# Ledger of designs, part 37: designed miniproteins, single chains

Each design is a single chain, and the fold is of that chain. pLDDT is the mean over its residues in the fold that is shown.

## One batch from the design tools (miniprotein)

Design m1269
Fold by ESMFold2-Fast:
Structure m1269 (fold): chain A 62 residues (1-62)
Amino acid sequence: MMMSDDQVDRAARNIANSTDIGRQSVIDQLQRQVDSGRMSQDQFDRAIQRANRMRRQRNIPR
């Protein structure tokens, strides 16, 4: 079964809030969800993009 949009949002927040090392681990977990069919590639891409936007807004003030 595919992940819900709410789960994708949580994944994005986990990535955004992780350290560089922790972020890689979360991304790897999401990649496994895609591989197992629990998450679509589109959902994975959205989670990464959303996390990147959150990090830019919080950590890059320019």
Scores: mean pLDDT 71

Design m1270
Fold by ESMFold2-Fast:
Structure m1270 (fold): chain A 84 residues (1-84)
Amino acid sequence: MELVEETRRLLEKVLEKGKEAMEKAKSKKEAELEKEITEGIMRIIRGVYLLIAESEEEREAIERLYDEVLAELEKYYEEVLKKL
Protein backbone atom coordinates (compact mmCIF):
# COMPACT_ATOMS: atom_id res chain seq x y z
CA MET A 1 0.00 0.00 0.00
CA GLU A 2 1.97 2.95 -1.38
CA LEU A 3 -0.28 5.62 0.17
CA VAL A 4 -0.14 4.03 3.65
CA GLU A 5 3.66 3.65 3.43
CA GLU A 6 4.02 7.33 2.42
CA THR A 7 1.78 8.34 5.35
CA ARG A 8 3.92 6.27 7.75
CA ARG A 9 7.17 7.87 6.51
CA LEU A 10 5.81 11.41 6.83
CA LEU A 11 4.27 10.85 10.28
CA GLU A 12 7.44 9.17 11.56
CA LYS A 13 9.60 12.03 10.19
CA VAL A 14 7.35 14.64 11.85
CA LEU A 15 7.46 12.67 15.14
CA GLU A 16 11.29 12.53 14.95
CA LYS A 17 11.59 16.29 14.33
CA GLY A 18 8.99 17.08 17.00
CA LYS A 19 10.90 15.00 19.56
CA GLU A 20 14.13 16.85 18.65
CA ALA A 21 12.40 20.23 19.09
CA MET A 22 10.84 19.27 22.44
CA GLU A 23 14.17 17.89 23.73
CA LYS A 24 15.76 21.33 23.06
CA ALA A 25 12.97 23.18 24.91
CA LYS A 26 14.23 25.31 27.80
CA SER A 27 10.85 25.69 29.54
CA LYS A 28 7.47 23.98 29.85
CA LYS A 29 6.00 26.70 27.62
CA GLU A 30 8.52 25.96 24.85
CA ALA A 31 7.90 22.20 25.12
CA GLU A 32 4.12 22.79 24.94
CA LEU A 33 4.49 25.00 21.84
CA GLU A 34 6.68 22.40 20.05
CA LYS A 35 4.16 19.67 20.93
CA GLU A 36 1.27 21.80 19.57
CA ILE A 37 3.15 22.51 16.32
CA THR A 38 3.99 18.80 15.87
CA GLU A 39 0.37 17.74 16.58
CA GLY A 40 -0.88 20.34 14.07
CA ILE A 41 1.40 19.01 11.32
CA MET A 42 0.38 15.40 12.10
CA ARG A 43 -3.31 16.41 11.93
CA ILE A 44 -2.79 18.03 8.50
CA ILE A 45 -0.99 14.90 7.19
CA ARG A 46 -3.83 12.68 8.48
CA GLY A 47 -6.47 14.95 6.91
CA VAL A 48 -4.77 15.08 3.49
CA TYR A 49 -4.12 11.32 3.26
CA LEU A 50 -7.64 10.42 4.42
CA LEU A 51 -9.01 12.63 1.58
CA ILE A 52 -6.96 10.83 -1.09
CA ALA A 53 -7.38 7.29 0.31
CA GLU A 54 -9.26 5.05 -2.13
CA SER A 55 -10.32 2.24 0.23
CA GLU A 56 -11.64 1.69 3.75
CA GLU A 57 -8.57 -0.46 4.50
CA GLU A 58 -6.27 2.46 3.62
CA ARG A 59 -8.33 4.86 5.77
CA GLU A 60 -8.23 2.46 8.75
CA ALA A 61 -4.45 2.02 8.34
CA ILE A 62 -3.92 5.82 8.19
CA GLU A 63 -6.04 6.33 11.34
CA ARG A 64 -4.06 3.62 13.17
CA LEU A 65 -0.73 5.19 12.16
CA TYR A 66 -1.97 8.61 13.28
CA ASP A 67 -3.09 7.23 16.67
CA GLU A 68 0.30 5.51 17.11
CA VAL A 69 2.39 8.65 16.43
CA LEU A 70 0.14 10.80 18.66
CA ALA A 71 0.55 8.28 21.50
CA GLU A 72 4.35 8.30 21.04
CA LEU A 73 4.42 12.12 20.94
CA GLU A 74 2.32 12.36 24.15
CA LYS A 75 4.55 9.83 25.93
CA TYR A 76 7.70 11.72 24.87
CA TYR A 77 6.14 15.06 25.92
CA GLU A 78 5.50 13.67 29.44
CA GLU A 79 9.16 12.54 29.64
CA VAL A 80 10.35 16.02 28.54
CA LEU A 81 8.17 17.69 31.21
CA LYS A 82 9.82 15.53 33.92
CA LYS A 83 13.20 17.08 32.98
CA LEU A 84 12.00 20.74 33.06
Scores: mean pLDDT 87

Design m1271
Fold by ESMFold2-Fast:
Structure m1271 (fold): chain A 63 residues (1-63)
Amino acid sequence: SGAERARELDAVWAAVHELAPQLPSALVTQEVLLAGLEAMEAAGADAAIETIRARTAEARAAA
């Protein structure tokens, strides 16, 4: 359904908007977003949000 997909995408975008400013570079941001997209395709929006949060925390710890 289009409405359900739009709400899922809004939730993922909210996570990206919150977390992207915390990332140290454009390349790391691309890596995090790609991992999130892969998680979304495999397991849906909740998995994508969890992946984006986890990868952002790892990137911050490495900086």
Scores: mean pLDDT 78

Design m1272
Fold by ESMFold2-Fast:
Structure m1272 (fold): chain A 62 residues (1-62)
Amino acid sequence: MSKKKKEEAKKKALEVAKKVYDAGASPEMVFEAAKKTALDAGLSEKEAEKVAKESVDKVLKE
């Protein structure tokens, strides 16, 4: 198995962000949910924040 954990973390974070946003959550809640998902996937806090920001941007752009 040769998948990059960052790529999988980004996909999971975006999926969680979309679900949370669809449920009527604020952008801050969407960010926190995406960040937690990225951290759970093994990313550092700094990388998780970056992934969370990208996820929020994509969800808000729709």
Scores: mean pLDDT 77

Design m1273
Fold by ESMFold2-Fast:
Structure m1273 (fold): chain A 55 residues (1-55)
Amino acid sequence: MENDEIGLRATIGAAFAGADPSLASTYASQGDVEKAIEAAKRVSEKGAEAMKDFI
């Protein structure tokens, strides 16, 4: 079920983990390393914004 708190916690957790999501690995294996890097960075930046707004 939908739970906004769980979503925010997951996003913040990913940012603290250093934005190393499996999606970035998938793009890298397809030969698109630029998208892989941007995907990881996007998660980290969104996590920081969510943390500031959530607090």
Scores: mean pLDDT 53

Design m1274
Fold by ESMFold2-Fast:
Structure m1274 (fold): chain A 61 residues (1-61)
Amino acid sequence: FGFPTPSETEQRVIDALQRLLEEGRRRVSVREVAEEAGLSQSTASRTLRRLEAAGIVRRQP
């Protein structure tokens, strides 16, 4: 791919979020995603925002 996008971090966040949803969780916190993905809350929050903007994930406020 030609564009320098942080795919590694995005993939970790997506995977973590999918695991939490797979557990039947309807509400997923940024903290939970960060813990699951092994990232800081700031990184997870920023990454989730990017994924949401791209239409990959949809989260409730």
Scores: mean pLDDT 69

Design m1275
Fold by ESMFold2-Fast:
Structure m1275 (fold): chain A 91 residues (1-91)
Amino acid sequence: SASKEEKEKILEETKKKTKELIEKLDNDIEGILKEEGVSLEGAKKDVEEQIKKLEKLIEENKEKDPFLYELAKIYLELAKHLLEQLEKLEK
């Protein structure tokens, strides 16, 4: 079990790291996909599946676990941004 202060710190650090990752993705998503060895189609499918899992996790935990709810919301925003960037690469 984490204290309230520890949970708040985790949320803040996760928000900062996801924002930095979004900036990197906005600058060179094609390079990142190439480095990871993932196809555009494969990456899009994986992100769509993660979005569905995160949306379910958010709905199941909005009253049960506020920390997990907030954490899942941060990751959902990242995943949706990733999907939008991947869709822009489909010409």
Scores: mean pLDDT 82

Design m1276
Fold by ESMFold2-Fast:
Structure m1276 (fold): chain A 95 residues (1-95)
Amino acid sequence: SLKLSELQKKVAELTIKTLEKITEAMKKGASEEEIFEIFEEFLKELSKLAEKELGYDGEVLYKKGVESFKRDLPNLTAEQLEEDVEELRKALEEQ
């Protein structure tokens, strides 16, 4: 079995936590603006981590992430996000 690198594990765990938080907000009737704020916090943390650990341009990652999320946001559903979380959890549970 392949173990994820510490960085890959941290990114996956952060992603799962963020998607679960967005899913909960959507189920409570949160606005697109409120959902975007949750995702923006995630992107800022992800970008800082990528800069620190990989020497990547975090500003470029942030801008691309914002553009992608704004495009997809009107079509997001809590059900789809729950499926995405389950798939990510399966990927982390190596047997």
Scores: mean pLDDT 80

Design m1277
Fold by ESMFold2-Fast:
Structure m1277 (fold): chain A 70 residues (1-70)
Amino acid sequence: SAPADLKIDVIVSDENMTDEEAKKMAADMKAAVEVAKKAGYKHVEVTVKSANPATQALMQAAADAGLKAA
């Protein structure tokens, strides 16, 4: 385990989120993860929890893209 780990837990509480809102949240997630990675955290881990599996998958993919882009 790395002592400089950043762990981000995202809980999405609204199952009726629009596609536009979901895309905006995904973009914000990607940007936040990129900033965290560039800030010098040795390991960045993102876990998404949602009642909607599609929203969970979208947010997780955005976080992974943010890590790759950094």
Scores: mean pLDDT 72

Design m1278
Fold by ESMFold2-Fast:
Structure m1278 (fold): chain A 60 residues (1-60)
Amino acid sequence: MEEQLEEDIKEGLALMAVGVAKIAVRNGVSLEDAIAFVERVLKQLGLEHLLPEARAAIEA
């Protein structure tokens, strides 16, 4: 289904954003700025409900 493929792509983009944020924090970017970046990406993808999980992943 086309709808399922779009959702899978959105999840992949969200995971990529979290990965970038984790690398950024490791390289001296503030945790706050990294979380703000991920929040912005999740809002663009309509996945704001995943922000608490994404934040926990970045802080780990």
Scores: mean pLDDT 79

Design m1279
Fold by ESMFold2-Fast:
Structure m1279 (fold): chain A 65 residues (1-65)
Amino acid sequence: MIGDVYQATEEVPGVTASGVTLKKGEKATVVAIDEKTGIALVQNEKGEKGYLSLKLLEEKTKLVG
């Protein structure tokens, strides 16, 4: 859900070369979701925004608040 915080259980690579990669143990907040393309815009703990696959976010992260 938008506004939820997820913590990576495995590395989650960004969708593009300029996308944000989540390292194992890193947290990100969901800013926006596009369910048609299966892409989420997230903000990492450094305040950087980038695009991640929704499928990878669901499979390789856990909800922490």
Scores: mean pLDDT 78

Design m1280
Fold by ESMFold2-Fast:
Formats: C-alpha cells, structure tokens, sequence
Structure m1280 (fold): chain A 63 residues (1-63)
C-alpha cells in the first residue's frame, strides 16, 4: 500500500541522516587530529574511512 511505501521511505531517510551524522563526526575527528600533528598514515586511514573504504581496502592503500 501507499502507506507502507511512505513508511519505508521515512526509514531510508532516517538511515541517510544517521550516515551523514557519522561522516560529519569523522570529518571533525580528522580536523582535530591534523591540528594535533597526528601522523599522515592515521589521517589517510581516516580519510579512506570517510570515503567508505573497508578496513581491507584501507590496508591495501596504505601498504
């Protein structure tokens, strides 16, 4: 029914918002670590996480 479609869309929008909040939090963490002089490897790993890379993909990128 139309009501079921609307409920599904509402849940999908809430999931999108949650992912956006998590991405924003990670971006703020990256900025803070840069200010504190964290290693380039740590910064690159977090940037790859923000880009949606898996842990295995990040390990391959950092070699």
Amino acid sequence: SLEEVLEQLKKELEDIKKRGEQAYSLLKTIDELRRKGASPEIISRLQAKLAGKTDEEIEKLLK
Scores: mean pLDDT 76

Design m1281
Fold by ESMFold2-Fast:
Structure m1281 (fold): chain A 76 residues (1-76)
Amino acid sequence: MSRENRDYVLEKQKEAQAGKELSEEEKEEVEEAAKNMTKEELREMLLEELEKLKEGMTEEQLKLALERMEELLAEH
């Protein structure tokens, strides 16, 4: 996978972790970028980012981040 696709998925994941609601177009773009990663690579990347960010997150932000992660993995 290209650096660009990975960085895009990470950026949108961080927005979801901050409680941002993604537009329908943004959700589709994240799904397309995620399709170019293996499911294991995507899961590993998202979990690694969550571990880095979870100490600075509220419980609500963590819940949204986990929900978004599972959504991306389910679509993959």
Scores: mean pLDDT 66

Design m1282
Fold by ESMFold2-Fast:
Structure m1282 (fold): chain A 76 residues (1-76)
Amino acid sequence: LIEKLEEEYEKIKSDEEYAKEAEKKVREAAANADEAKAREYAVLLGAVLIYKADLEGRREEALEQVRKELEELEKL
């Protein structure tokens, strides 16, 4: 999960169109509550949150929080 988080964050950071698509997918996944995609959704949501926090100068704080939450999700 964490490795996928880094991959998605780099894509979002390097491509503004990809970032917009990611936000849309997060919104759609939340509306559909798809359990089969729960982990994929969590990674994408985390990447979007880190990207937004990075724009505000709080990347490290958001990254640590998201990593912690994904590690707990992997244990389930």
Scores: mean pLDDT 71

Design m1283
Fold by ESMFold2-Fast:
Structure m1283 (fold): chain A 118 residues (1-118)
Amino acid sequence: GAPRLAGVADLPDIEIKKGEDVTLTATVRLANPDAKSLSVLVTGEDDDGNLITVAARVDLETGKGQGTAHDSATGETAPVTAEVKVDRERNEATITVTFKALRDGKLKNVRVRVYETD
């Protein structure tokens, strides 16, 4: 089937420093108990209005995933590690993505979108 949006989380602004770890965590409610993976899209803006985009996929069996962070201003990319912890009693998934910051500054309007996938 088509990917289904599970949830959206807006995060506080974060200070970033080039080459240091950025760790973002979001919790969403799972709608599909048969979902095998989650696709995670994070978007944020720097002080100049350039977008930083993170796209990652996590496997719900292993709780692990990978992705890529992209800086629209420079075209630079960084590898992303992702993990998920599922609470079946609450039907919640807590997703954590980690990548090295591509520049110094402040990441604003940080939004995490999570899609349930087969």
Scores: mean pLDDT 85

Design m1284
Fold by ESMFold2-Fast:
Structure m1284 (fold): chain A 65 residues (1-65)
Amino acid sequence: GREEALRALAATGALLLVPAELLRQMPFDLPGVDTSRPPAVDAATAVRAVELMLAGRYDEAVALL
């Protein structure tokens, strides 16, 4: 669900790779991210996961991360 997708975004560092414009479209609080580690996903995957979350497709977002 949504909480699992938010944890996956935080754990993978995906939020560091997503344009601020897309992050501003999220209707909920974003988790804090550990900036001391490199992201575990590429930028294209991170953007796609956020697009899926904006569409309410949380389980598909988790599967990408």
Scores: mean pLDDT 77

Design m1285
Fold by ESMFold2-Fast:
Structure m1285 (fold): chain A 69 residues (1-69)
Amino acid sequence: ELQKKLEEEIKERLERTARGASNADRAYRLVKEGGDPEEAISYAREAARDHPAMKPLAEEILKKVEEKK
């Protein structure tokens, strides 16, 4: 039972990590293409929350969005 719970937590972490990476890519693309800055900020924040390794990239995206405003 504990083994099953750990496997489920690992699976959830991997899925969350994949979502975080996808959200970081989406935020970066929005910034690059001049899309909605609020949408880019939303995706960047979600990416940092789900994938801690994406936090530096998310912060760079947020900085670029602020500079464009």
Scores: mean pLDDT 74

Design m1286
Fold by ESMFold2-Fast:
Structure m1286 (fold): chain A 90 residues (1-90)
Amino acid sequence: MEAVRERVIRLLEEVLDEAKKYLTPSQVEQLEKMLEEAKKALREGSLRDGMAAVARFFSEAIELLKDNPELVALIRDKANEIAELFREAA
């Protein structure tokens, strides 16, 4: 369980690092806030709370980057990888 949560956090951090290259400072701050909420939910909350926070993070990332289809595809691939990790942990 803990190893899966930390792997998910690492994948979220990778998504944010890639997204930062294409976002304004205010958009980066918004996405960083959602990442911090997802990290707390994953480490301190239930698996369900963690999954919900991760889903909110990806929804926001896709919306902010919707004009960049290559980056949206990368984010969707990472979201699918995380969904599979949660499925294997359940």
Scores: mean pLDDT 81

Design m1287
Fold by ESMFold2-Fast:
Structure m1287 (fold): chain A 110 residues (1-110)
Amino acid sequence: SEAERRRRVRELTQRALEAFRKAYDIIKQSDAPEELKKKAIELGEEAMTELLRGQQAFDDGRYDEAVREFERAVKALEEMIKIAEKISPQAADYFREGIEAAREALEVVR
């Protein structure tokens, strides 16, 4: 049902956001160069914004916009994983968890 799809998208978005929060905490506590930490945080914030926009668009019935926002989030997450690996393998693993949730959300909204 439509209500079940909306619930699933919200669950997956929340899962991705929680994974990002955990990765962000690890990155902030790392001894990595500040430029790398800043780049990782900025890409993470971009992905979080796109996930929230995607969820809101889906809730509003703007399905094409929801697809585009989740696709953008997945792309930002793929770039994040490359940078996070240079900072912390544990942070990269949380971003992988987030990208899996974002990809599942994209499949639900399609």
Scores: mean pLDDT 84

Design m1288
Fold by ESMFold2-Fast:
Formats: sequence, structure tokens, C-alpha cells
Structure m1288 (fold): chain A 70 residues (1-70)
Amino acid sequence: MKEKQERAKEIAEKNAEYFEKQADEFLENGTVRGAETAYRFAAASYYAVSKEKGKEMEKKGEERIEAARA
């Protein structure tokens, strides 16, 4: 009952958090292209959880990359 779907979302959320952290580390090290790729993987993982979380992650990634380019 629902447990498999809840498990899948939990795993996707943990994967998204992992990729977001990796992207932040790439950005801190000046590897903008690596950060862009990692943020895309984070967004894709969040889309597996919900459309809203996926969109929020895309926006956060774009904002963080833009700030790093300034």
C-alpha cells in the first residue's frame, strides 16, 4: 500500500539533495559548468518528487549560477 511510491519519492529527494550539494561545491570552486550539470540533475530528481519542487530547484540553480557570474 503506497509504500513503494513513498520510498521512490524519498530516494529521489535524497538524490536531489546530493546533486544540489555537489553543484554548490562546484560553484564554490569556480567550476560553473559542473555546477550547471549538477543543478540539472538535482532539478530532475526533484521533478520525480513533485513538479513544484522541480521548478523551485531550477529557479534556485539559475539564480545561484547568475550570482556567481556577477
Scores: mean pLDDT 81

Design m1289
Fold by ESMFold2-Fast:
Structure m1289 (fold): chain A 84 residues (1-84)
Amino acid sequence: SSKIKKLEEIIREVEEQLRKAKKGEPVDFEKLEQKLEEASRIATEIEKEAIENKDKETLQKAIFLGARTTLLSMQLLLFKKEQE
């Protein structure tokens, strides 16, 4: 679905930017935080739609992508705190 593709795209972009930040490259942390908030909203929307449609496969995929989004948010926040 377009929502799953968008979610995967955001995760990939934030992972790439976090890798760059760890190498000392400048990164817009506010922008990355906003992207992860968007990813969280998309994951929740996919989960809600999957439940309504009784689509177990899409629900499982959304749960995994949502977990990846949460892990990435935690990694970004930890890295940001370590730079203070």
Scores: mean pLDDT 88

Design m1290
Fold by ESMFold2-Fast:
Structure m1290 (fold): chain A 78 residues (1-78)
Amino acid sequence: EKEELVKEFEELVKELVEAAKKLAELDPSLKAGAERLEEEAEKTVEEVSKLPVEKQKQAVEHVRALIEKVKEETKKLE
């Protein structure tokens, strides 16, 4: 289960980075934030992999919520 959660989190972080990059194309003021998110992605995955399963589940839920929020902001700018 722990290995599965880490893989899911890694895939979600990649999705979040792509969503943030897309949003930054529409709002250049967010470009620095998207670039920082991409740079920190690997480190974030590594840190989450060291957490207990309960914290890993919380991290997965948190990233899912962030992805939805970024997609909502993208729709507002279109």
Scores: mean pLDDT 80

Design m1291
Fold by ESMFold2-Fast:
Structure m1291 (fold): chain A 87 residues (1-87)
Amino acid sequence: SDEEYQQLEQQLVQLNQQLQDLVLERLREEGRTVDGRQMPQTSEEIRARLSPEEQQRVDELLDQLGRLSDRVLAERDRRYDEALAER
């Protein structure tokens, strides 16, 4: 349903925000600015400086983001194809 799809997008946004907040805190300590285009490399560098507990949280968030991202993309593609088929 549209509500279910929106809920998945909302969860993806929330998880991404949690990851961003953690990365931003570390980047502020290092005097760096977050660049979305360079996020994977920057996040990996910052992750290497995280405590074991923080690393576990990042791993959990990344796993959840990956699963939700795949589901959102699959649903988006399906809905887009259905919308095109009506024309």
Scores: mean pLDDT 66

Design m1292
Fold by ESMFold2-Fast:
Structure m1292 (fold): chain A 61 residues (1-61)
Amino acid sequence: SEIEQAARDLYAAVTAGDDEAPREHARKLAELLSKELGIEDVEAFAERIYRVVRQAVADKA
């Protein structure tokens, strides 16, 4: 599914240590999920997703 692929792309970009790519992938994932969940503030949701994934990757280091 597109959602699963976007989630994998985000996790891979965060793990690679890129600065901009993770934020773009988080935005894409937020856009896909907002259609399913009726989320109005897509930008705030994207920032939340990015922070959660970044923290999860940091916890593995």
Scores: mean pLDDT 77

Design m1293
Fold by ESMFold2-Fast:
Structure m1293 (fold): chain A 55 residues (1-55)
Amino acid sequence: MTRSELLRALNKVVNDESLSLDEKVQLLTPLAESLGISREQLRRAVQSVIDHKKS
């Protein structure tokens, strides 16, 4: 999977109001790891996007 595919998946999952933060991170973890992105980096990215939208 490419970085573009991860970005599209991230945007789709982050905008899914039925999913908790932990569920969003868990769903995206395998995709992020395939691109060398750690779970901690992914969690921070997801949290940052959510916080930006809520502000």
Scores: mean pLDDT 73

Design m1294
Fold by ESMFold2-Fast:
Structure m1294 (fold): chain A 96 residues (1-96)
Amino acid sequence: QQVIDDFIDRLVETAAFGYALGLASREDILAGVEEVLDSVNLDPETRARVLARIDEALAQDPEEIVERFKSLPKEKQEELIRDAKVLIKMAELRKK
């Protein structure tokens, strides 16, 4: 479904930028993502695919990700930072 694909793409991008910008550790990004995926009740195969894509995104060169972020409109930059902060809060809920 296009809506699910758009959601997954946005989640992967948010995780990559949050990590590359130094807003959270890899562990906190992954914990936040897992909490989001648990809340939307994705099937196990789709969940595994999303986590694999995030692992690949986090393995990319952080400098290239930061340059891509800087090329975005300011409104998009602010949205991604806000979304990344939400992932960090979700990770904290999972830790306690």
Scores: mean pLDDT 79

Design m1295
Fold by ESMFold2-Fast:
Structure m1295 (fold): chain A 80 residues (1-80)
Amino acid sequence: MSDEELAELARRYGLSKATARRMYEILLRVKEGKATDEDLRYLAELAKDPGGAAAIREIAEKIGLDLEELQRLLVRAATL
């Protein structure tokens, strides 16, 4: 995603551009199988807010990440 796409997504979901950028970078690491437990906990915390959850899903869909596997990872991180 471009810088402008992330800025627009951040505006739509009430997030800072920095938060949207970090979310995107973490989701890329999830796709590569390189996400840390800290990365997953960060996303799980953001997903508690409806705007954060919607932003995570939109970025994941845009980069072609498996939403079912992502959901499983976030649920596991949230229960730690």
Scores: mean pLDDT 84

Design m1296
Fold by ESMFold2-Fast:
Structure m1296 (fold): chain A 80 residues (1-80)
Amino acid sequence: SDELLDEQAEAIVEYLRAQGVSPEELAEFLRRLLEDPEAAAADESLSPALKLLAVGYAEALEVDPETTKKLIERVLELAE
């Protein structure tokens, strides 16, 4: 549901903020992740928190690509 997606997206943003990830860094990373997940995940400069998000996204895409993409798009909306 949209409510569950909103709660999950908010939790992700809050976690990343606590890890010191800026809104601008997060938004840039998420745009890259949505366009090319493999290239984004190969970025060795990623913080541990963003690397965890990239791995989780790749795993979730194998199970439910539609809901996973919607969740990340909602996180991007909150980061902007």
Scores: mean pLDDT 77

Design m1297
Fold by ESMFold2-Fast:
Structure m1297 (fold): chain A 70 residues (1-70)
Amino acid sequence: SAATQADAAAAVPEDIRAARELIEKAKEGDVRAYAAAGILVVAAEFNLSLLPEPDPALVREVEELRREVK
């Protein structure tokens, strides 16, 4: 639905931002933050899958985050 796609489009940048903050914390020594970042990456991947034409820049950012969290 259009409402679901609008919510997904708004959520992707937020998920990316939150995941980046958690990855930074993980690199500073909070190893548990990698697991939390992984959850946000899964959420971003799911939200991108709901979009018919996802922004290629956001797709690339999520792929980079996926590599970072493994």
Scores: mean pLDDT 86

Design m1298
Fold by ESMFold2-Fast:
Structure m1298 (fold): chain A 74 residues (1-74)
Amino acid sequence: SLADKIAEANEILKEIAELYSKLSEEKQKEFLEIMEKRFREVEPKLKAASYEERVELMLELYKELLEKLKEILE
């Protein structure tokens, strides 16, 4: 359901915030640059999308960002 996708996105955001807080200042800057680039790339799709499609796109983006953050921690 849409509510389940929103709940999943919120849990991923909590995990991102927790992992981000464990990064050095240098690695935090690296992650922020990755986030800014990805948000800019997906913005045109978000503008064209319905509300449900936006939730799905944001959920997939958050999953991708979480995996990149885990790579930076290695």
Scores: mean pLDDT 87

Design m1299
Fold by ESMFold2-Fast:
Structure m1299 (fold): chain A 82 residues (1-82)
Amino acid sequence: MDEILSLLDEIKSLINESQSSNKDEILTALNNLKLKILTGDIIGALKELTTLKSLIIESLSGETKDKIVNLLTKLSSLIKNL
């Protein structure tokens, strides 16, 4: 659990450092993902993660996008093993 929460905080930091017009929407999706994880809704968490990943790919570019996508991939693996 601590590793999952740490990854969520790192992703949030990277999003806050981005200059995307969709930042608030992305942060809302991240918060929804965190809520699903904390409530034990694993299927809901994986759906929210898919939504968040799509928003990141659509809204961000370059190194920041690649870093967040890699962290989301790691997060997906950890959620599936819960």
Scores: mean pLDDT 82

Design m1300
Fold by ESMFold2-Fast:
Structure m1300 (fold): chain A 68 residues (1-68)
Amino acid sequence: SEADALLATLSPEERHLLRLLLGGVRDGASEEQIRRGLATLLAAHPEFPAEVAERILALARAELQRLR
């Protein structure tokens, strides 16, 4: 899956944070909570390329839409 492929490119710490973010989405987190989680991740990891950050946001939004 796209999420699994993205996770494979991240460090263990970054993978853990992304999994927590996606877990929050599955547990019914609001879009605001998702945006805050992503902002925290990006602030901690300024080395993330913009394209990777955009893909993480797109995956979180897609997962939120699946959960409705």
Scores: mean pLDDT 66

Design m1301
Fold by ESMFold2-Fast:
Structure m1301 (fold): chain A 74 residues (1-74)
Amino acid sequence: RPVTLETREEPGATITVARTPDQVVIHLVVEDPSVSEEEAIERMKKIAEELGLNPEIKVYRSGDTIHVVGRAPA
């Protein structure tokens, strides 16, 4: 199956979009300790809206790093 990976670095954050024929996965990694989980979720929602997606969102934290993963059908 073809997989397309797009990675974009932003100040204090990294966005990775993986596209497959069946689904799109967006992984947002926030390394800025001033950003809350709620703010990270809102940022994920904006990214998803730009891509025309309504993803299932999962959030987890590792120290000061926030991981937000959105999965949507293609």
Scores: mean pLDDT 78

Design m1302
Fold by ESMFold2-Fast:
Structure m1302 (fold): chain A 88 residues (1-88)
Amino acid sequence: SVEERLRAILDELAAIVGADAAERADIEARKAALPESIAKLKSQPPLTEEDLANMEEGVAAMKAEISDPRLQELVDEMAEIMKEIREE
């Protein structure tokens, strides 16, 4: 499911963050909020071409600020899952 895929991404993010207790707590809060976050995304209208272009630009900008190649991969994976949720 999309929830399981998002949980897997957040688990990998937590492993990359490591010993930072504040970032780990933030990730756990996001995991707890996943069902509500997914429901909110599903309630949004389907992505327009403009929405897709804006999302692609935002992902590219975010990846440019990230030095870790694995974090860049996780950002791409999360963006694809977000698109899938909005297109259902």
Scores: mean pLDDT 76

Design m1303
Fold by ESMFold2-Fast:
Structure m1303 (fold): chain A 71 residues (1-71)
Amino acid sequence: AMEEAVEEAAEVAVETYEKGVAAGEISVNARPALEEKIKELAERLGLDEEQAEEMKRRAETLALQRYLQRS
C-alpha cells in the first residue's frame, strides 16, 4: 500500500543520513537515495507520476520527523 511504501522510503532516507554521520561525512545528502527509492517503489507498485510525487512528499516529511527524534 502507499502508506507502507512511504514508510520504506522514509526509512531509506533516515538510514542514509545515519550512515553518512557514522562515516564522519561533513555533509550528508539523503535526497538522491530517497528519489531512487521512490522510483523503485513506484515501479514495483505500478503507481503513476502523481502518486509517486505524493509518496515522495510524505516520505520526506516522515523522514525529517524520524531523524529529528533520533537526534
Scores: mean pLDDT 74

Design m1304
Fold by ESMFold2-Fast:
Structure m1304 (fold): chain A 99 residues (1-99)
Amino acid sequence: MKTTLLKLEKEYLKKTLELSKELGKALVEGDKDKAVALAEELAANRKALLDEALAKGEITEEDREALLKIDEKIIEAAKKLDVPAFVEAQEAWLELLQN
């Protein structure tokens, strides 16, 4: 169980880190169209990883729903160019992975 969770966290960090960096830059630069597109791509990428993890029994449906709700907040932050809301949502994601 613990080994599987660490592998899942590593896959999320590896696949989403570059998109998260580009999204943060677009938000700071005020490029709303790019920020929204990157936030939606990040959410789609994470959803695919969560769907695979759920199918393998590595997470619960409750965990999946909670993580997807955070991605919705990231998309809303991108639509509003709300950097503080984006940071808060990323912190909430990391907190869920620790519990």
Scores: mean pLDDT 75

Design m1305
Fold by ESMFold2-Fast:
Structure m1305 (fold): chain A 69 residues (1-69)
Amino acid sequence: SRGEELLNDPRLREKVERVLQRGFTREEVEEALLRLGERAYTASVEEIIKEIIELSVRELEEAVRKVLS
């Protein structure tokens, strides 16, 4: 998949390892990299973490909407 391709990209290896070392899952990192797309190559570790948090918040909002609908 594209996410797996990004997760295993040698250009992103150091950043991916640093995010994983901070306790995030491979799935969370993969989703963040997919959302960032080409921006992943220029994004800092902190920017990738911010994307993970923003995705988690969106998923929670969607779950709440589904329960209320």
Scores: mean pLDDT 81

